# Designed miniproteins, single chains, continued (2), part 25

Each design is a single chain, and the fold is of that chain. pLDDT is the mean over its residues in the fold that is shown.

## One batch from the design tools (miniprotein)

Design m4894
Fold by ESMFold2-Fast:
Structure m4894 (fold): chain A 85 residues (1-85)
Amino acid sequence: APSEEEIDRDVEVALAIITGVLVGKEPDPEKAKETARRALRFLAEQGYSEEALRAFVDAAVQNAPSEEVRKAIEEAGDEVLRERA
C-alpha cells in the first residue's frame, strides 16, 4: 500500500500540474508571467518540491496558447527555480 508520504507527494505534484494548466491558459504574456511567478513563489513558500514546481512549469508551457506566453512562463519558472538554488 502507498505510504502517507508517497500520497502527499503525489497530491502536491497533481495540484501543481492543475494550477500550471490554468495559469498556462492566460493569453496575455505579461499577465501569464506575473501570475506564474507569483503562483510558483507561493507554492515554494508552502514547501512544494522542486519536482512539483517543474511539473507546474511543464504543464503551463504545454497549455500555452502562443509562443509569447510559453516564453513568459519559462522565464518565470527559471527566475523562481534560480531563487531556490
Scores: mean pLDDT 86

Design m4895
Fold by ESMFold2-Fast:
Structure m4895 (fold): chain A 74 residues (1-74)
Amino acid sequence: VTTAPGVPYEVNLEKVKKALLENDEVYITAIGDTGARAVIDAMEETGLADKVVGGTFIGVSDDLLKKFKDLGIK
């Protein structure tokens, strides 16, 4: 699933939550800090970070990248 730049946070949040609930394995592409935050919040709110098999991070700050690693995502 891709969190697109310029899409509102709530729209990205619901998109990621839906992907986590409807799929057994999810690959994340997070672009920018707002997109990355939506992914992190969706994983924490659903408790389904274990469904995320990997990710690509573009233009994401080191603090948020550390948060993804702390959740077990490479």
Scores: mean pLDDT 79

Design m4896
Fold by ESMFold2-Fast:
Structure m4896 (fold): chain A 57 residues (1-57)
Amino acid sequence: AAADAAAQARAGELSQRYADLVLPEVNKKLNEAKSMDEIDKVSQEAAARYRAELAAA
């Protein structure tokens, strides 16, 4: 449906904004992570951030 198509387009825009605004910060934190536990923490925080951005849209 047209409404579903618009929602899909919106999700795509949010993914692009995430890549431009959040991904560089996540990449920096991953580069500074020194253990698997820290990598897991960064990944969880990135996922939570993305979900929050998606929910706020």
Scores: mean pLDDT 71

Design m4897
Fold by ESMFold2-Fast:
Structure m4897 (fold): chain A 101 residues (1-101)
Amino acid sequence: MMAEEFAKAELELAKDPNNKKAQATVYNTLGRILLQQGKYEEAVAYYQKALDLDPNNYIAWTNLGQALAKLGQTEEAIAYYQRALDLNPNNRVARRNLEKL
């Protein structure tokens, strides 16, 4: 099932090569799939690609923080959760993850 979601996300990248926000959303989805598979370093790389295209994507900042926390990079994770909250103060996921660190 996760491999099918990854293939679908890759196909979506081919449809909108000139739409940076759409591509950022697809990269964020690819990162999330890798995070769920325990491939934390690969997930970080895809979230970075998403943020290079859309630096205001608070979901990608939150997910990047989660991946870094899984890698034991707690200080970086805190900084990125704070960035996500700066962009969206109502972000319950970032708030909850900060409370657990």
Scores: mean pLDDT 81

Design m4898
Fold by ESMFold2-Fast:
Structure m4898 (fold): chain A 66 residues (1-66)
Amino acid sequence: DAERRLLEFAAELQRELDARLAATDDDAERLALLREAYERLRARLRELGLEEALAELDAALARAAA
């Protein structure tokens, strides 16, 4: 189940990100951690073949940036 694997990955990524964000007071490091998390999520969506979800994420980010 690709969705189940994605959910487990996202939960692990969130726990890791939360711990690292809590350990830093540097805004530049926080921004880098957020970018890394986003890139890892995109890579995992691609790896699992969830191309529709990846396209939806990319479209949502494009709308938010407009």
Scores: mean pLDDT 76

Design m4899
Fold by ESMFold2-Fast:
Formats: structure tokens, sequence, C-alpha cells
Structure m4899 (fold): chain A 57 residues (1-57)
């Protein structure tokens, strides 16, 4: 998926899990996912990176 789709999926997953993230935090996570996994990033990759981001906070 492209960056835009990754960003949309990060936002959707955060909403599903009840995680409150700012637009800047959502973009930071999406950028990290795109850097690590590129356009082949999966929903599981996104869930993992959200968890890592929250663990660092």
Amino acid sequence: MDFERILEMVRRIAEEEGIELSDEELEEIARKVYELYGPNATENDIRREIGIYLGRK
C-alpha cells in the first residue's frame, strides 16, 4: 500500500483499539512503517509499530 493508505490504516487501527493519538503521532507511526516495510506493509506490521511507539512513550 502507499503512504496514504498506511496513514489511513494507522488511524483506523488506533480508533479500533481506543488509542488516542495526535495527527502528528499518526503521521510519525505511518512514516516509520513505510520506512521499515515500504508499500508491502501489512495491518499486522502497523499494529506492531503502534505498540512499539506506545512502549517508548
Scores: mean pLDDT 81

Design m4900
Fold by ESMFold2-Fast:
Structure m4900 (fold): chain A 55 residues (1-55)
Amino acid sequence: ASAGEARAGAIGDENRKRVVEAKKLLEQGMSEEEAAEKTGIPLEAVRTLREMMES
């Protein structure tokens, strides 16, 4: 179960930067696993990003 809490903002900005970096890595042809490891984003989130970029 995922809980969406709106009070966590300080680390949210860092996550945004990681998302942008993951997108760049995916555009460069990097694998989802490699992008997740380099950015620290969960593999599931990186897969979602890739699908959004393709669709």
Scores: mean pLDDT 72

Design m4901
Fold by ESMFold2-Fast:
Structure m4901 (fold): chain A 70 residues (1-70)
Amino acid sequence: SERRRKLMVEAASGAAVAAHLRLFSKDPALIEKADEIDELARRISEAVLNGDIETAEKLAKEMRKLIEEV
């Protein structure tokens, strides 16, 4: 479905943000945030694969908020 596709794209984008923070930041606090973002991206993908779209959407909102704080 379109909802599942958008959530998977958002999870992939979150993982990419985490990778960029790890590659380009020397700030330990940003590296810690990268680990949190990466974990949320993984959990979103897992929820989508399990058909739990409501949980995936809640996790995506949490990940989006965390990315905005970087």
Scores: mean pLDDT 88

Design m4902
Fold by ESMFold2-Fast:
Structure m4902 (fold): chain A 75 residues (1-75)
Amino acid sequence: MKIEVEVEIRRGPDGRYEAVIRAVVDGKELVGVGRGETPEEALEGAVRDLARALRKHGVPEEDIRRAVEEARRQG
């Protein structure tokens, strides 16, 4: 299964970074969100959150690993 992901990282008004990863699976959008003091910290939080959402949706672990790798490549 190919899961397409879009990554957005922005700095919030409090000076912290927020990362949002959007993935489309079976026509449904699943979102991972992370926050941190650095863009890298926020991205890793979003990756973990997305992986949990994908597991709840029943996505195989191999496809989750590929989606996570793609998200890190974009961040």
Scores: mean pLDDT 82

Design m4903
Fold by ESMFold2-Fast:
Structure m4903 (fold): chain A 61 residues (1-61)
Amino acid sequence: SEAEKIAKESKKKLAEVKAKMDAEMEKTDDLSERQKLVAQGVAEVLRYIGDLIDEELAKKK
C-alpha cells in the first residue's frame, strides 16, 4: 500500500538524518547549535514525508 511505502521510506530517512545529526552534534558543545541541528533534522524529515505523500497522490493521475 502507499501508506506502508511512505512509512518505510520515512523511517529510513529518519535513521539517515539521525545518524548525520549525531555526527554533527559530536563536533559541537554549543547548546544553541545542537538545538538548531535537532530542529533542522526534524524539519528535513517532515519535508521528506510531505514530498512522499505528494508523489504518491500524483501517481494516481
Scores: mean pLDDT 78

Design m4904
Fold by ESMFold2-Fast:
Formats: sequence, structure tokens, C-alpha cells
Structure m4904 (fold): chain A 61 residues (1-61)
Amino acid sequence: MEEREREFRELEERVAEELRKAFPELPEEKIEEQARVIAETALALREIGDEIDEELAKRKA
């Protein structure tokens, strides 16, 4: 449970750093906001992917 929060924070930081490199003209508050949204979306998509992988594994059994 705490692992998910840690992963989210680490991902948010990495996304923010990439956004600063790609869009240096964006204000810091916008970078932080967008990084949070992107990190949340990426984690949600990862969870969906994990569920799909489990379903596929069950079908191969």
C-alpha cells in the first residue's frame, strides 16, 4: 500500500523533470499539475495492464 504511494511520487518527479526538459517555458505550477495527472493516469493504466496479464495467464492454463 505504501509502495504504491512511493511509486506514484517517484513517477510524478520523473514526469515533472521530463516536462521541464521538453517544455521549459511552462510555469512550474503547471508542470507540477500536469505531472500529477500523467502519473495518476500511468498508474491506472498499469493496474489495468496487470489485470489483463492475469486474465491472459489464466486462459493459457
Scores: mean pLDDT 76

Design m4905
Fold by ESMFold2-Fast:
Structure m4905 (fold): chain A 115 residues (1-115)
Amino acid sequence: ARAQVEAYREAFEEAARYHGAEVRYEKREFDGYELYVYSFEDRGVTTLLVLLLTPEGELEGPWFNLPSREEADELIEKLKSYEKFREVAAEALAEAEAAHRAGEGGRHAARGEVS
């Protein structure tokens, strides 16, 4: 997984070089998650790459944003609240697992009361 993060970084840096741009880099770590945000700007147009490495060593993404400066800023602000999203995602996963276990407990007896 770590080698894939490096491969995406190198590919993004090569893309930035073709545009004559320098890569901006932000790394955030929380509860064993590693969030990588790479961006470059050419003539007011921002290209963005986002990668998430899980505590289990699994890579989620890549996510690419189509280039606009305002959209990149909005995405970065959303990513600043990612710790809250993790809690919501964990709750949603727990609910999905509980629903799956309930579904194994038996077919809903009878196709509808036909009134």
Scores: mean pLDDT 59

Design m4906
Fold by ESMFold2-Fast:
Structure m4906 (fold): chain A 82 residues (1-82)
Amino acid sequence: LEEAVERLVEAARAALPELDEEQRAQVERAVRELRASLERGDLRGALAAARELARIAREAGLRELEEAARELARALEEALRA
């Protein structure tokens, strides 16, 4: 899980220069919500944030960020089933 989170944060950071101001604000907000949810142990909230990041990335054409967000969402879904 931690590796998937780090990969997502790196992909988001790399994507920031390709985004307009509104898209950058959306990504930064979703990443903050993801981190806050994980710190609280709120895996459902973290999953929602990861799915929102995947949506933003898909709409913006950011393949690496979309892949990282989908991978994290899958890991969170597995954790929630245990």
Scores: mean pLDDT 82

Design m4907
Fold by ESMFold2-Fast:
Structure m4907 (fold): chain A 65 residues (1-65)
Amino acid sequence: SEKEKKAKELLKKLGLSEEEAEEVIEAAKKKDWDAMQKLVEPKAQESGDIDLANEVSKLLADIAD
């Protein structure tokens, strides 16, 4: 979906690899918030880009719905 494509692009900008971004999208589809957090949190902390992290979180929530 378009939301999945956007989320993958933003996750990669946040510092995740293509493979890690795919894992996050699959976790979002399963509503596995713990798996998503473990993959995203370290990269978000290293990046320090709060606006980008918030944008990713919104798209992942939309995918989980």
Scores: mean pLDDT 81

Design m4908
Fold by ESMFold2-Fast:
Structure m4908 (fold): chain A 57 residues (1-57)
Amino acid sequence: EEEEKEERERKAEELLKESERLAEEARRLGETGSPVEAAAKALEGAGYTGEALKVLS
């Protein structure tokens, strides 16, 4: 029970870290004039956030 909760939280944290990194990359790519690549990274990051929410649910 506690192990399952800690495992889910740890997994969600990893997924949120990936989402955060991708959001930062998207921001930088947008600033450097690569809007298509920025949009792709932003969508990928949103996917990781969705997976984190599924793990926590």
Scores: mean pLDDT 79

Design m4909
Fold by ESMFold2-Fast:
Structure m4909 (fold): chain A 70 residues (1-70)
Amino acid sequence: SADERAAENTMGAFEDALKMNENNDEIVAQLFKVAEEWIERASEVLDPATVEKLRERLNQAKKEIEAKRA
């Protein structure tokens, strides 16, 4: 659907922003917070499976950033 495509595009933009700012802890924390708040709002219009995929993608991006710091 159009909503699912818009959500995928928005998640891609968050993933790109996280990657570009991976060495800036303050920006990474703020981006993660904004992305989580967006997913929560998007859960009102998206099916649960799509919402779960978005949450998994965000968590994976955070794990990859944390792994590079370890």
Scores: mean pLDDT 83

Design m4910
Fold by ESMFold2-Fast:
Structure m4910 (fold): chain A 62 residues (1-62)
Amino acid sequence: SVEELAEEAKRAASRAKSRATGLAAIADVDRVLEMLRKGEISEEEAEEALRRTLESAKAQEE
């Protein structure tokens, strides 16, 4: 679930109209996944962060 959300967020970010926004979103996704891998955040916190990134990226698409 977390990995699928991350993939969807990155795909949406890659299609963002703003390159700066897309790059920032991809960086945020990678950071969230890294923190989850290290056990610094819970799966719930990771999903919340990824959903926020996905929502933002989708708003940039149309």
Scores: mean pLDDT 77

Design m4911
Fold by ESMFold2-Fast:
Structure m4911 (fold): chain A 60 residues (1-60)
Amino acid sequence: SKVEELLEEARKALEEGDILSAETYLGLAKLYMAVNKIDDPELLERIEELEREIAKAKAA
């Protein structure tokens, strides 16, 4: 799915230390879900997990 592709891009950016790109891809995934009225609990959990990882990276 498009959401899964965007989340994978966000994770790759995070692994490279590119926090700005990671936040951008995560934001796009959230926007795509909102616009398409997707409320899949599994995708929402993956988004929350990635948000926590990005927040931790920003605090370092």
Scores: mean pLDDT 83

Design m4912
Fold by ESMFold2-Fast:
Structure m4912 (fold): chain A 94 residues (1-94)
Amino acid sequence: MPSLEEVEEKLKRELEETEAYLSKHGDELLLELARAHAEVALELHRRAVAEAQGVEFPEEERERLARRVELLLEALRAVAEERLELARELLARL
């Protein structure tokens, strides 16, 4: 498993490249989706590393992360279904 710092650096670089690409093509929704995806992926990675080191998270924190993952998956489905207004609403709730 790569280090947390390596994952953070890679995700930041990929987000910057995605932002540059989407800015040229004018798709603000895809840019917001890319940011949300990167943020959730990084939080999941940080939590997995901490749990592997014996850190116990309270149920409230587990439920909070689960809700964020669910909202992201719903936003991804909304984009796939071309329900762009719903996708924007779901991303705003993250």
Scores: mean pLDDT 74

Design m4913
Fold by ESMFold2-Fast:
Structure m4913 (fold): chain A 89 residues (1-89)
Amino acid sequence: SAARERLRAAVRGLIRTIQSLADEGKPLDEIRETALLGLKALYRHAKSLGISKEEFVEIVREVLEEHADQLTPEQRKILEDAIEFLEKE
């Protein structure tokens, strides 16, 4: 659907933001907070479109896997930890 495709694009945007912050040498705690708040904001939007938490997490994981080779192990862990935190809420 158009809504799911826009959500995938927004997740790609968040991944790019995390990469940019890391490239700028931002503190890890700031990068972690940005990832978590970004995913929470995207989930709030997804929920307003009728997308379940389970579907949202699946979409985020699919986008993360599609870009895994473009992420450092540290950047990947930051995003995976943020996803895990969101799943437990």
Scores: mean pLDDT 87

Design m4914
Fold by ESMFold2-Fast:
Structure m4914 (fold): chain A 62 residues (1-62)
Amino acid sequence: SLEEKIKEFKKLLDEYMKALQEGNVEEARRLAEKIRELMASLTPEEQEKVDREGARYYIEKS
């Protein structure tokens, strides 16, 4: 479901931010690719919703 994809996106984004903070460049690159693949699996309408939710999540954690 879209809700499950949003949860997965937020989890990947959190792991990506943690990898960047820890200086784990290889892990960050791998997670960025995983995020890209997730986004590529979505319809344009789903991508817009996931992007908006991810932006909110990122801002709230910043």
Scores: mean pLDDT 80

Design m4915
Fold by ESMFold2-Fast:
Structure m4915 (fold): chain A 62 residues (1-62)
Amino acid sequence: SLGAAGALGAIGAVKAGASAEGAGRMSATLPDGDVEAGVKAGEAAKKGDREAALRYAEQAAR
């Protein structure tokens, strides 16, 4: 559902923010075209914008 999916996404974003510190370091070593999206996801997570971090992570995975 829309509301439940949003709530689960917010919880996931908080967890992803903690993991993004490790993931961001690994992404910096990957020569992929999606490095930009990964970098922005990590930067948003450090900035405290968990929702933006989730969106960029989804975009990088696409």
Scores: mean pLDDT 56

Design m4916
Fold by ESMFold2-Fast:
Structure m4916 (fold): chain A 62 residues (1-62)
Amino acid sequence: SGLARAEAWLEQYGRQLAALVEQATGLPATATVERVDDNTLRLTIRAGDLVLEAEVDADELV
């Protein structure tokens, strides 16, 4: 499905972004993707006390 493909793409992108956050902060960073609804995904990057959140329309990713 389009949503599953968008989720997989965003997970890959999130891992790349987490690596950049690790370089910038010097702290371990994690990236998580969750489905908010049928067309919306949420990407969360965490590094120590830093939390970065973005909601993305899945239709824009595929």
Scores: mean pLDDT 83

Design m4917
Fold by ESMFold2-Fast:
Structure m4917 (fold): chain A 100 residues (1-100)
Amino acid sequence: GTPEEKLAMAIELNNYAAELFNQGKYDEAATAYGLALKIKREVLGDDHPDVATTLNNLAVVYSSQGKYDEALELYKQALEIYQKIGDLEGTATVLKNLAT
């Protein structure tokens, strides 16, 4: 597919993952966010805000499963991107999630 088609698929996967998370289907949500993350990194690069947002969302899923070490690693990656691009709101969101 084209980069535009790949991004559309990643957005659909992200929305589906959020729905799965709300249903308590954490393994399926993690898989869908993981696929969205892979596509977003390929198309947008590693330092894009949409990559950071997907990393943060996947970390929330792992935290909800009690996978705290995996969640912390993903939160650190999201935090590094948000800080690098100067996104104060994204930085604050990650720090809030780390506290809860």
Scores: mean pLDDT 90

Design m4918
Fold by ESMFold2-Fast:
Structure m4918 (fold): chain A 69 residues (1-69)
Amino acid sequence: MEELIKRLIELLPDPVRATAFAISLVGELLAGDREGALRTARWFYDELEKEGASPEVLEAARELIRELE
């Protein structure tokens, strides 16, 4: 899980947005809210797809979603 989050963050071009996403996702996971974490990851995937993110970024986000499922 941690490795998937790290990979996605490292691929993102905006470090501020990457940090905000990481804080939300890690906070939910630390609280035991796996369903909330999954919702956050799916929302972020949709935003990245709308913005035309690279295939590598979308694959990293999809791997994270699969791990949370």
Scores: mean pLDDT 79

Design m4919
Fold by ESMFold2-Fast:
Structure m4919 (fold): chain A 57 residues (1-57)
Amino acid sequence: MAEEVREEAVERVRRAAEEGASPEELIQLAADESKRLKEAGDDEGTGEVERELRRAT
C-alpha cells in the first residue's frame, strides 16, 4: 500500500512534467503529493517526490 502510493505520487509528477506543466504547477503538485504521503505515514516517499520535482525543474 505505502509503496504503491509512493509510486503513484512520483508517476503523477513525472507525467505532469512530460505533459508540459509549468514549474509552478509541478511545485504545487509535488507539495500536494508529499502531503498525501505524510498523511499515509510515508515520510521517506516525500524525498522521491522532491527528487522527481528537481529533475523536472
Scores: mean pLDDT 78

Design m4920
Fold by ESMFold2-Fast:
Structure m4920 (fold): chain A 70 residues (1-70)
Amino acid sequence: VDPDKLAEAAREEAESLGYDGELAAQTARVGFNHGGLEHALRAFKGMLLDQGASPEEAERAVERVRERVA
């Protein structure tokens, strides 16, 4: 997994949903550095939930980011 592609995917997905894309990209990079792809996706999901996303919206966003980095 390319961490730059992961951060870009997280940014774009968060922005498309009306959330902070810069924070999403930073959260994904920090998460990846600490525990790889799965940790980055969990951190990204937590950030979306903290910003008011529904569990369903956050789960769809994570899946879309995963698809873009596969």
Scores: mean pLDDT 87

Design m4921
Fold by ESMFold2-Fast:
Structure m4921 (fold): chain A 69 residues (1-69)
Amino acid sequence: MAERERAIADLRELIDKAAEYAKTDPQKSANLAVAANLKAVGYVLDGVITEEEANRLIRETLEAVDKAE
């Protein structure tokens, strides 16, 4: 469970940072969102999280960035 919990925490941290920067630094926010998406894909390929969990986190990232615009 430690690997999965760490992966989710890592992705959540990137999502929170993307949301934080969305209004003040949109380029940094976009870069953080891309990093979160790439890490999510990597974690799915490694079998650490499910495709459904990755898709949910990616959606949360995009919604957080969009909501700030």
Scores: mean pLDDT 76

Design m4922
Fold by ESMFold2-Fast:
Structure m4922 (fold): chain A 93 residues (1-93)
Amino acid sequence: DELEKAAEENLEYLRKEGIPEDLLKQLEEVKKKGEVGLEVVEMAHIIVLTGKEHKLPRELILELIELVIENAELPKEKRQEIAQEKLEELLKK
């Protein structure tokens, strides 16, 4: 399965970037829930890439990943909205 392989590659990238094992374990559990879980792992990968590009503090990147995991049951569009609102809030500090 190409989607499963892509999610595994995304998790490996997150591990190499030093994402805490606790969050990696949560992402691995979410991945097992099917297509929605694969989307959450992809969103975590995008958060790390975007955070590095914008030079965000590591703590904020981890907070955004945790937020996306906590909202895995919501539609993709709503998860993206929540992550964007949190990012804007954190950038105003």
Scores: mean pLDDT 78

Design m4923
Fold by ESMFold2-Fast:
Structure m4923 (fold): chain A 80 residues (1-80)
Amino acid sequence: SIVEEAERIVKEVEELIEKNLDKLSDEEKKEVQELFDKMLEKLEKARQLEQTNPEEAKKYLEELQELAKRIKELLEKAVK
């Protein structure tokens, strides 16, 4: 399901943030938190729409995937 996939991605990103939090500057922590908060908003929208408008729910999943990619790139850059 769209929601199950979104939940899996959110959990993966949350675990990556947790493991790398001590390697981030205060500015990087703020940016990652803002992007993660946006991911949670997209997850809630996908949950609300999955039964009534699955096409729109899928768009929110795609937006959530793009946010996850941005967070992963920021974390990878911080580890170097």
Scores: mean pLDDT 86

Design m4924
Fold by ESMFold2-Fast:
Structure m4924 (fold): chain A 56 residues (1-56)
Amino acid sequence: MPQTPLEALKAAQEAVVRKDLKSAEEYLEYMKKHFEEKDPLTVEVMERMLEYLKKQ
């Protein structure tokens, strides 16, 4: 399990590179549940990245 928002973001980015949007979305939900209060900016960056990739 990712222990920090940065580790979760890296795991989500790696899933995106593999074209595994389902895993990337699961990591985003994990970040929102566990880290949004402590690091809302990292969560926002990941949300925008996933939305951009979905529109391609």
Scores: mean pLDDT 73

Design m4925
Fold by ESMFold2-Fast:
Structure m4925 (fold): chain A 57 residues (1-57)
Amino acid sequence: AMEEARRLSEKAKEALKEGNIDEAARLLGEADALDPLVALEAAALLLGAVTKKVLDE
């Protein structure tokens, strides 16, 4: 089931909110190991958020 991969992706988003980029990357890696499609979608959203913040500055 993809449930654990989704939980890990959500935890990764929360880690980014806290500024823990390393934890977010680790959590996404674990989600990718469980279900690459779920992890890919979450990673794309996180990458977009980081890129937008850099470009906005």
Scores: mean pLDDT 72

Design m4926
Fold by ESMFold2-Fast:
Structure m4926 (fold): chain A 113 residues (1-113)
Amino acid sequence: SAGMEAILAGNFKEAKKLYEEALKRDPNNADAWFNLGLAYYALGEYEKAAAYYEEALKLDPNYAKAWAALGYVYYRLGELEKALAYAQKALELDPSYKEAQALEAHVKAELEA
């Protein structure tokens, strides 16, 4: 899709516009909410990224990538216990998800320091 092509090209402002337009047409698209969250995360807008990942999770509670992404947001915000809880939720759904494994390891190391 044009939105995913924009993300892969690093054109996050364009990706934001494309996914916002897609969601006006179909608000029940969990992937579009997730990708909108990714665009906001890449732009450093962490609180908005969290809100959009939460919308994806309302539509699909088993969306392991969205749980992990929410964990990365709270890691960026310095909420380490919350980041750990979300990383662990992602790993309960997909134990092989490397990004969630990495987040869990980083947060545990910081909490042990």
Scores: mean pLDDT 89

Design m4927
Fold by ESMFold2-Fast:
Parts: C-alpha cells; structure tokens; sequence
Structure m4927 (fold): chain A 79 residues (1-79)
C-alpha cells in the first residue's frame, strides 16, 4: 500500500515537473540547482540532479523512478 502510494505520487510529481520543464525549462533548472544545493547527502544530491535532468529531457518515467527512489530513501532516514 505505502509503496504503491509513493509510486503513484512520484508519477504525479514527475508529470507535473515534465510539464513545467516544457513550459519554462530555465525556471526548472534553477529549482533543480537549489534542490541539489539543499541536499544534505552527496548521494541524495546526485539523485535529485538526475531526476531534474530526466524531467528536462521529457523522460517522465525516468524522472518518476528517481523521485520514487528519493521518497524511499527519505522514508528510511525518518525511521
């Protein structure tokens, strides 16, 4: 249930991010740079960067996969 919810949420976030990247790629790039800079861990920073890169490339499924992986890592860290 939780994993399916996170996957569904990740797909929704990826769809919206890809849509925004198509309309204003500069703003999405700036948001990505800010999120990468805010990441506490270099591994998290790389996953965030890759998610934004895939969204900017229009790869909705690829972006969703990385967003899902980020959500799983965040969930593990909160425990």
Amino acid sequence: ALEEELREQSRRVARELVRQAREDPEAVREAGEADVAAAEDPELAELVREAYERALAGDEEGAAELIYRLALLELEREE
Scores: mean pLDDT 81

Design m4928
Fold by ESMFold2-Fast:
Structure m4928 (fold): chain A 76 residues (1-76)
Amino acid sequence: SMKDLKELDLSNNDLTEIPAGAFADLTNLQKLDLSNNKITRVEEGAFAALKNLKQFIITNKLEPEIVQRIARELAA
């Protein structure tokens, strides 16, 4: 079951955006790697379900507003 997933490596893909529900079922995820993608857009709520995340890697140039949103969603 995807609900039991603890680590997800999505690095080195051509991801351009993260939709609001992308990780909604991954409530036990502890590590997410989104590095080396082309992400320029993250929808509100995309990371809200990731309450157990211990390691988050993203290396794309994101606008400050998007970075702040991700930080708020992961901290809530």
Scores: mean pLDDT 80

Design m4929
Fold by ESMFold2-Fast:
Structure m4929 (fold): chain A 67 residues (1-67)
Amino acid sequence: LEEQGREAIEEARRAIEAGDFEQAREHLARVYEIADQLRAAGDEASADRFVAEAVELQGRLDRAQGA
């Protein structure tokens, strides 16, 4: 899960840089799903870190879209 979370974050970042905002949203949704699974497994610290990175990337995405 942690490796999948890191991969999803990198994919979201690349999608934002490429201007592929639909793919960026899809990868960010996956990060949140992985964070939920980590919390369910008792790994709250990893879940919190992934959510923090996803929130920062969501902010970048929103600014790039002019929202």
Scores: mean pLDDT 82

Design m4930
Fold by ESMFold2-Fast:
Structure m4930 (fold): chain A 67 residues (1-67)
Amino acid sequence: MADELAARGIALAVEGVEAYKKGDLETAAKKYREAARLFREAGDDESAEDLDEAAKKVEEELKKKKE
């Protein structure tokens, strides 16, 4: 059910925020991407887009620092 997908997405987003607070940017980006996918499948395009943007910013920071 779409609501269950959204709830799963929220849980992953929370895990992403926790990883970000711990400085685990790679894990944070991955969790945000997974959450965005679940929200998109649930039909919540707004939340999916917001999480996708957050993941992109974290991924860009990681790539710039690793290079």
Scores: mean pLDDT 81

Design m4931
Fold by ESMFold2-Fast:
Order: C-alpha cells, then structure tokens, then sequence
Structure m4931 (fold): chain A 59 residues (1-59)
C-alpha cells in the first residue's frame, strides 16, 4: 500500500512538473513510514522508486 501510494503520488506530481512537491511527498512519506516502524528494506524500495521517477522527470 505505502509503496504504491507514495510512488503514484510522486509520479503524478513529477508529470505535472511539480518536482519540489514530488520530492516533499516522497520525503514526508519515507519519514512517516520510519516513525511507523516499517522495515528499512521496504522504505529503501520506495525511496529507490521515487528517485527513479524524479530522475526521469528531470531529464
């Protein structure tokens, strides 16, 4: 759920050219997941996907 929701939100914002908002959503989601005790392995997958989306949007 968090992986899909975070990735989709970042992708939608990046497609709209809102790269700063997309970065903020990704960072806020990762911080919230850490506070909830979600395993770092899961958080790392989400971070990797978000970074990939942002990198593609910046090109």
Amino acid sequence: MYLEETTKAVEELAKQGKLEEAKKVAEDSINAMRQLGIPEEVIEKIREKAEEILKKAEE
Scores: mean pLDDT 76

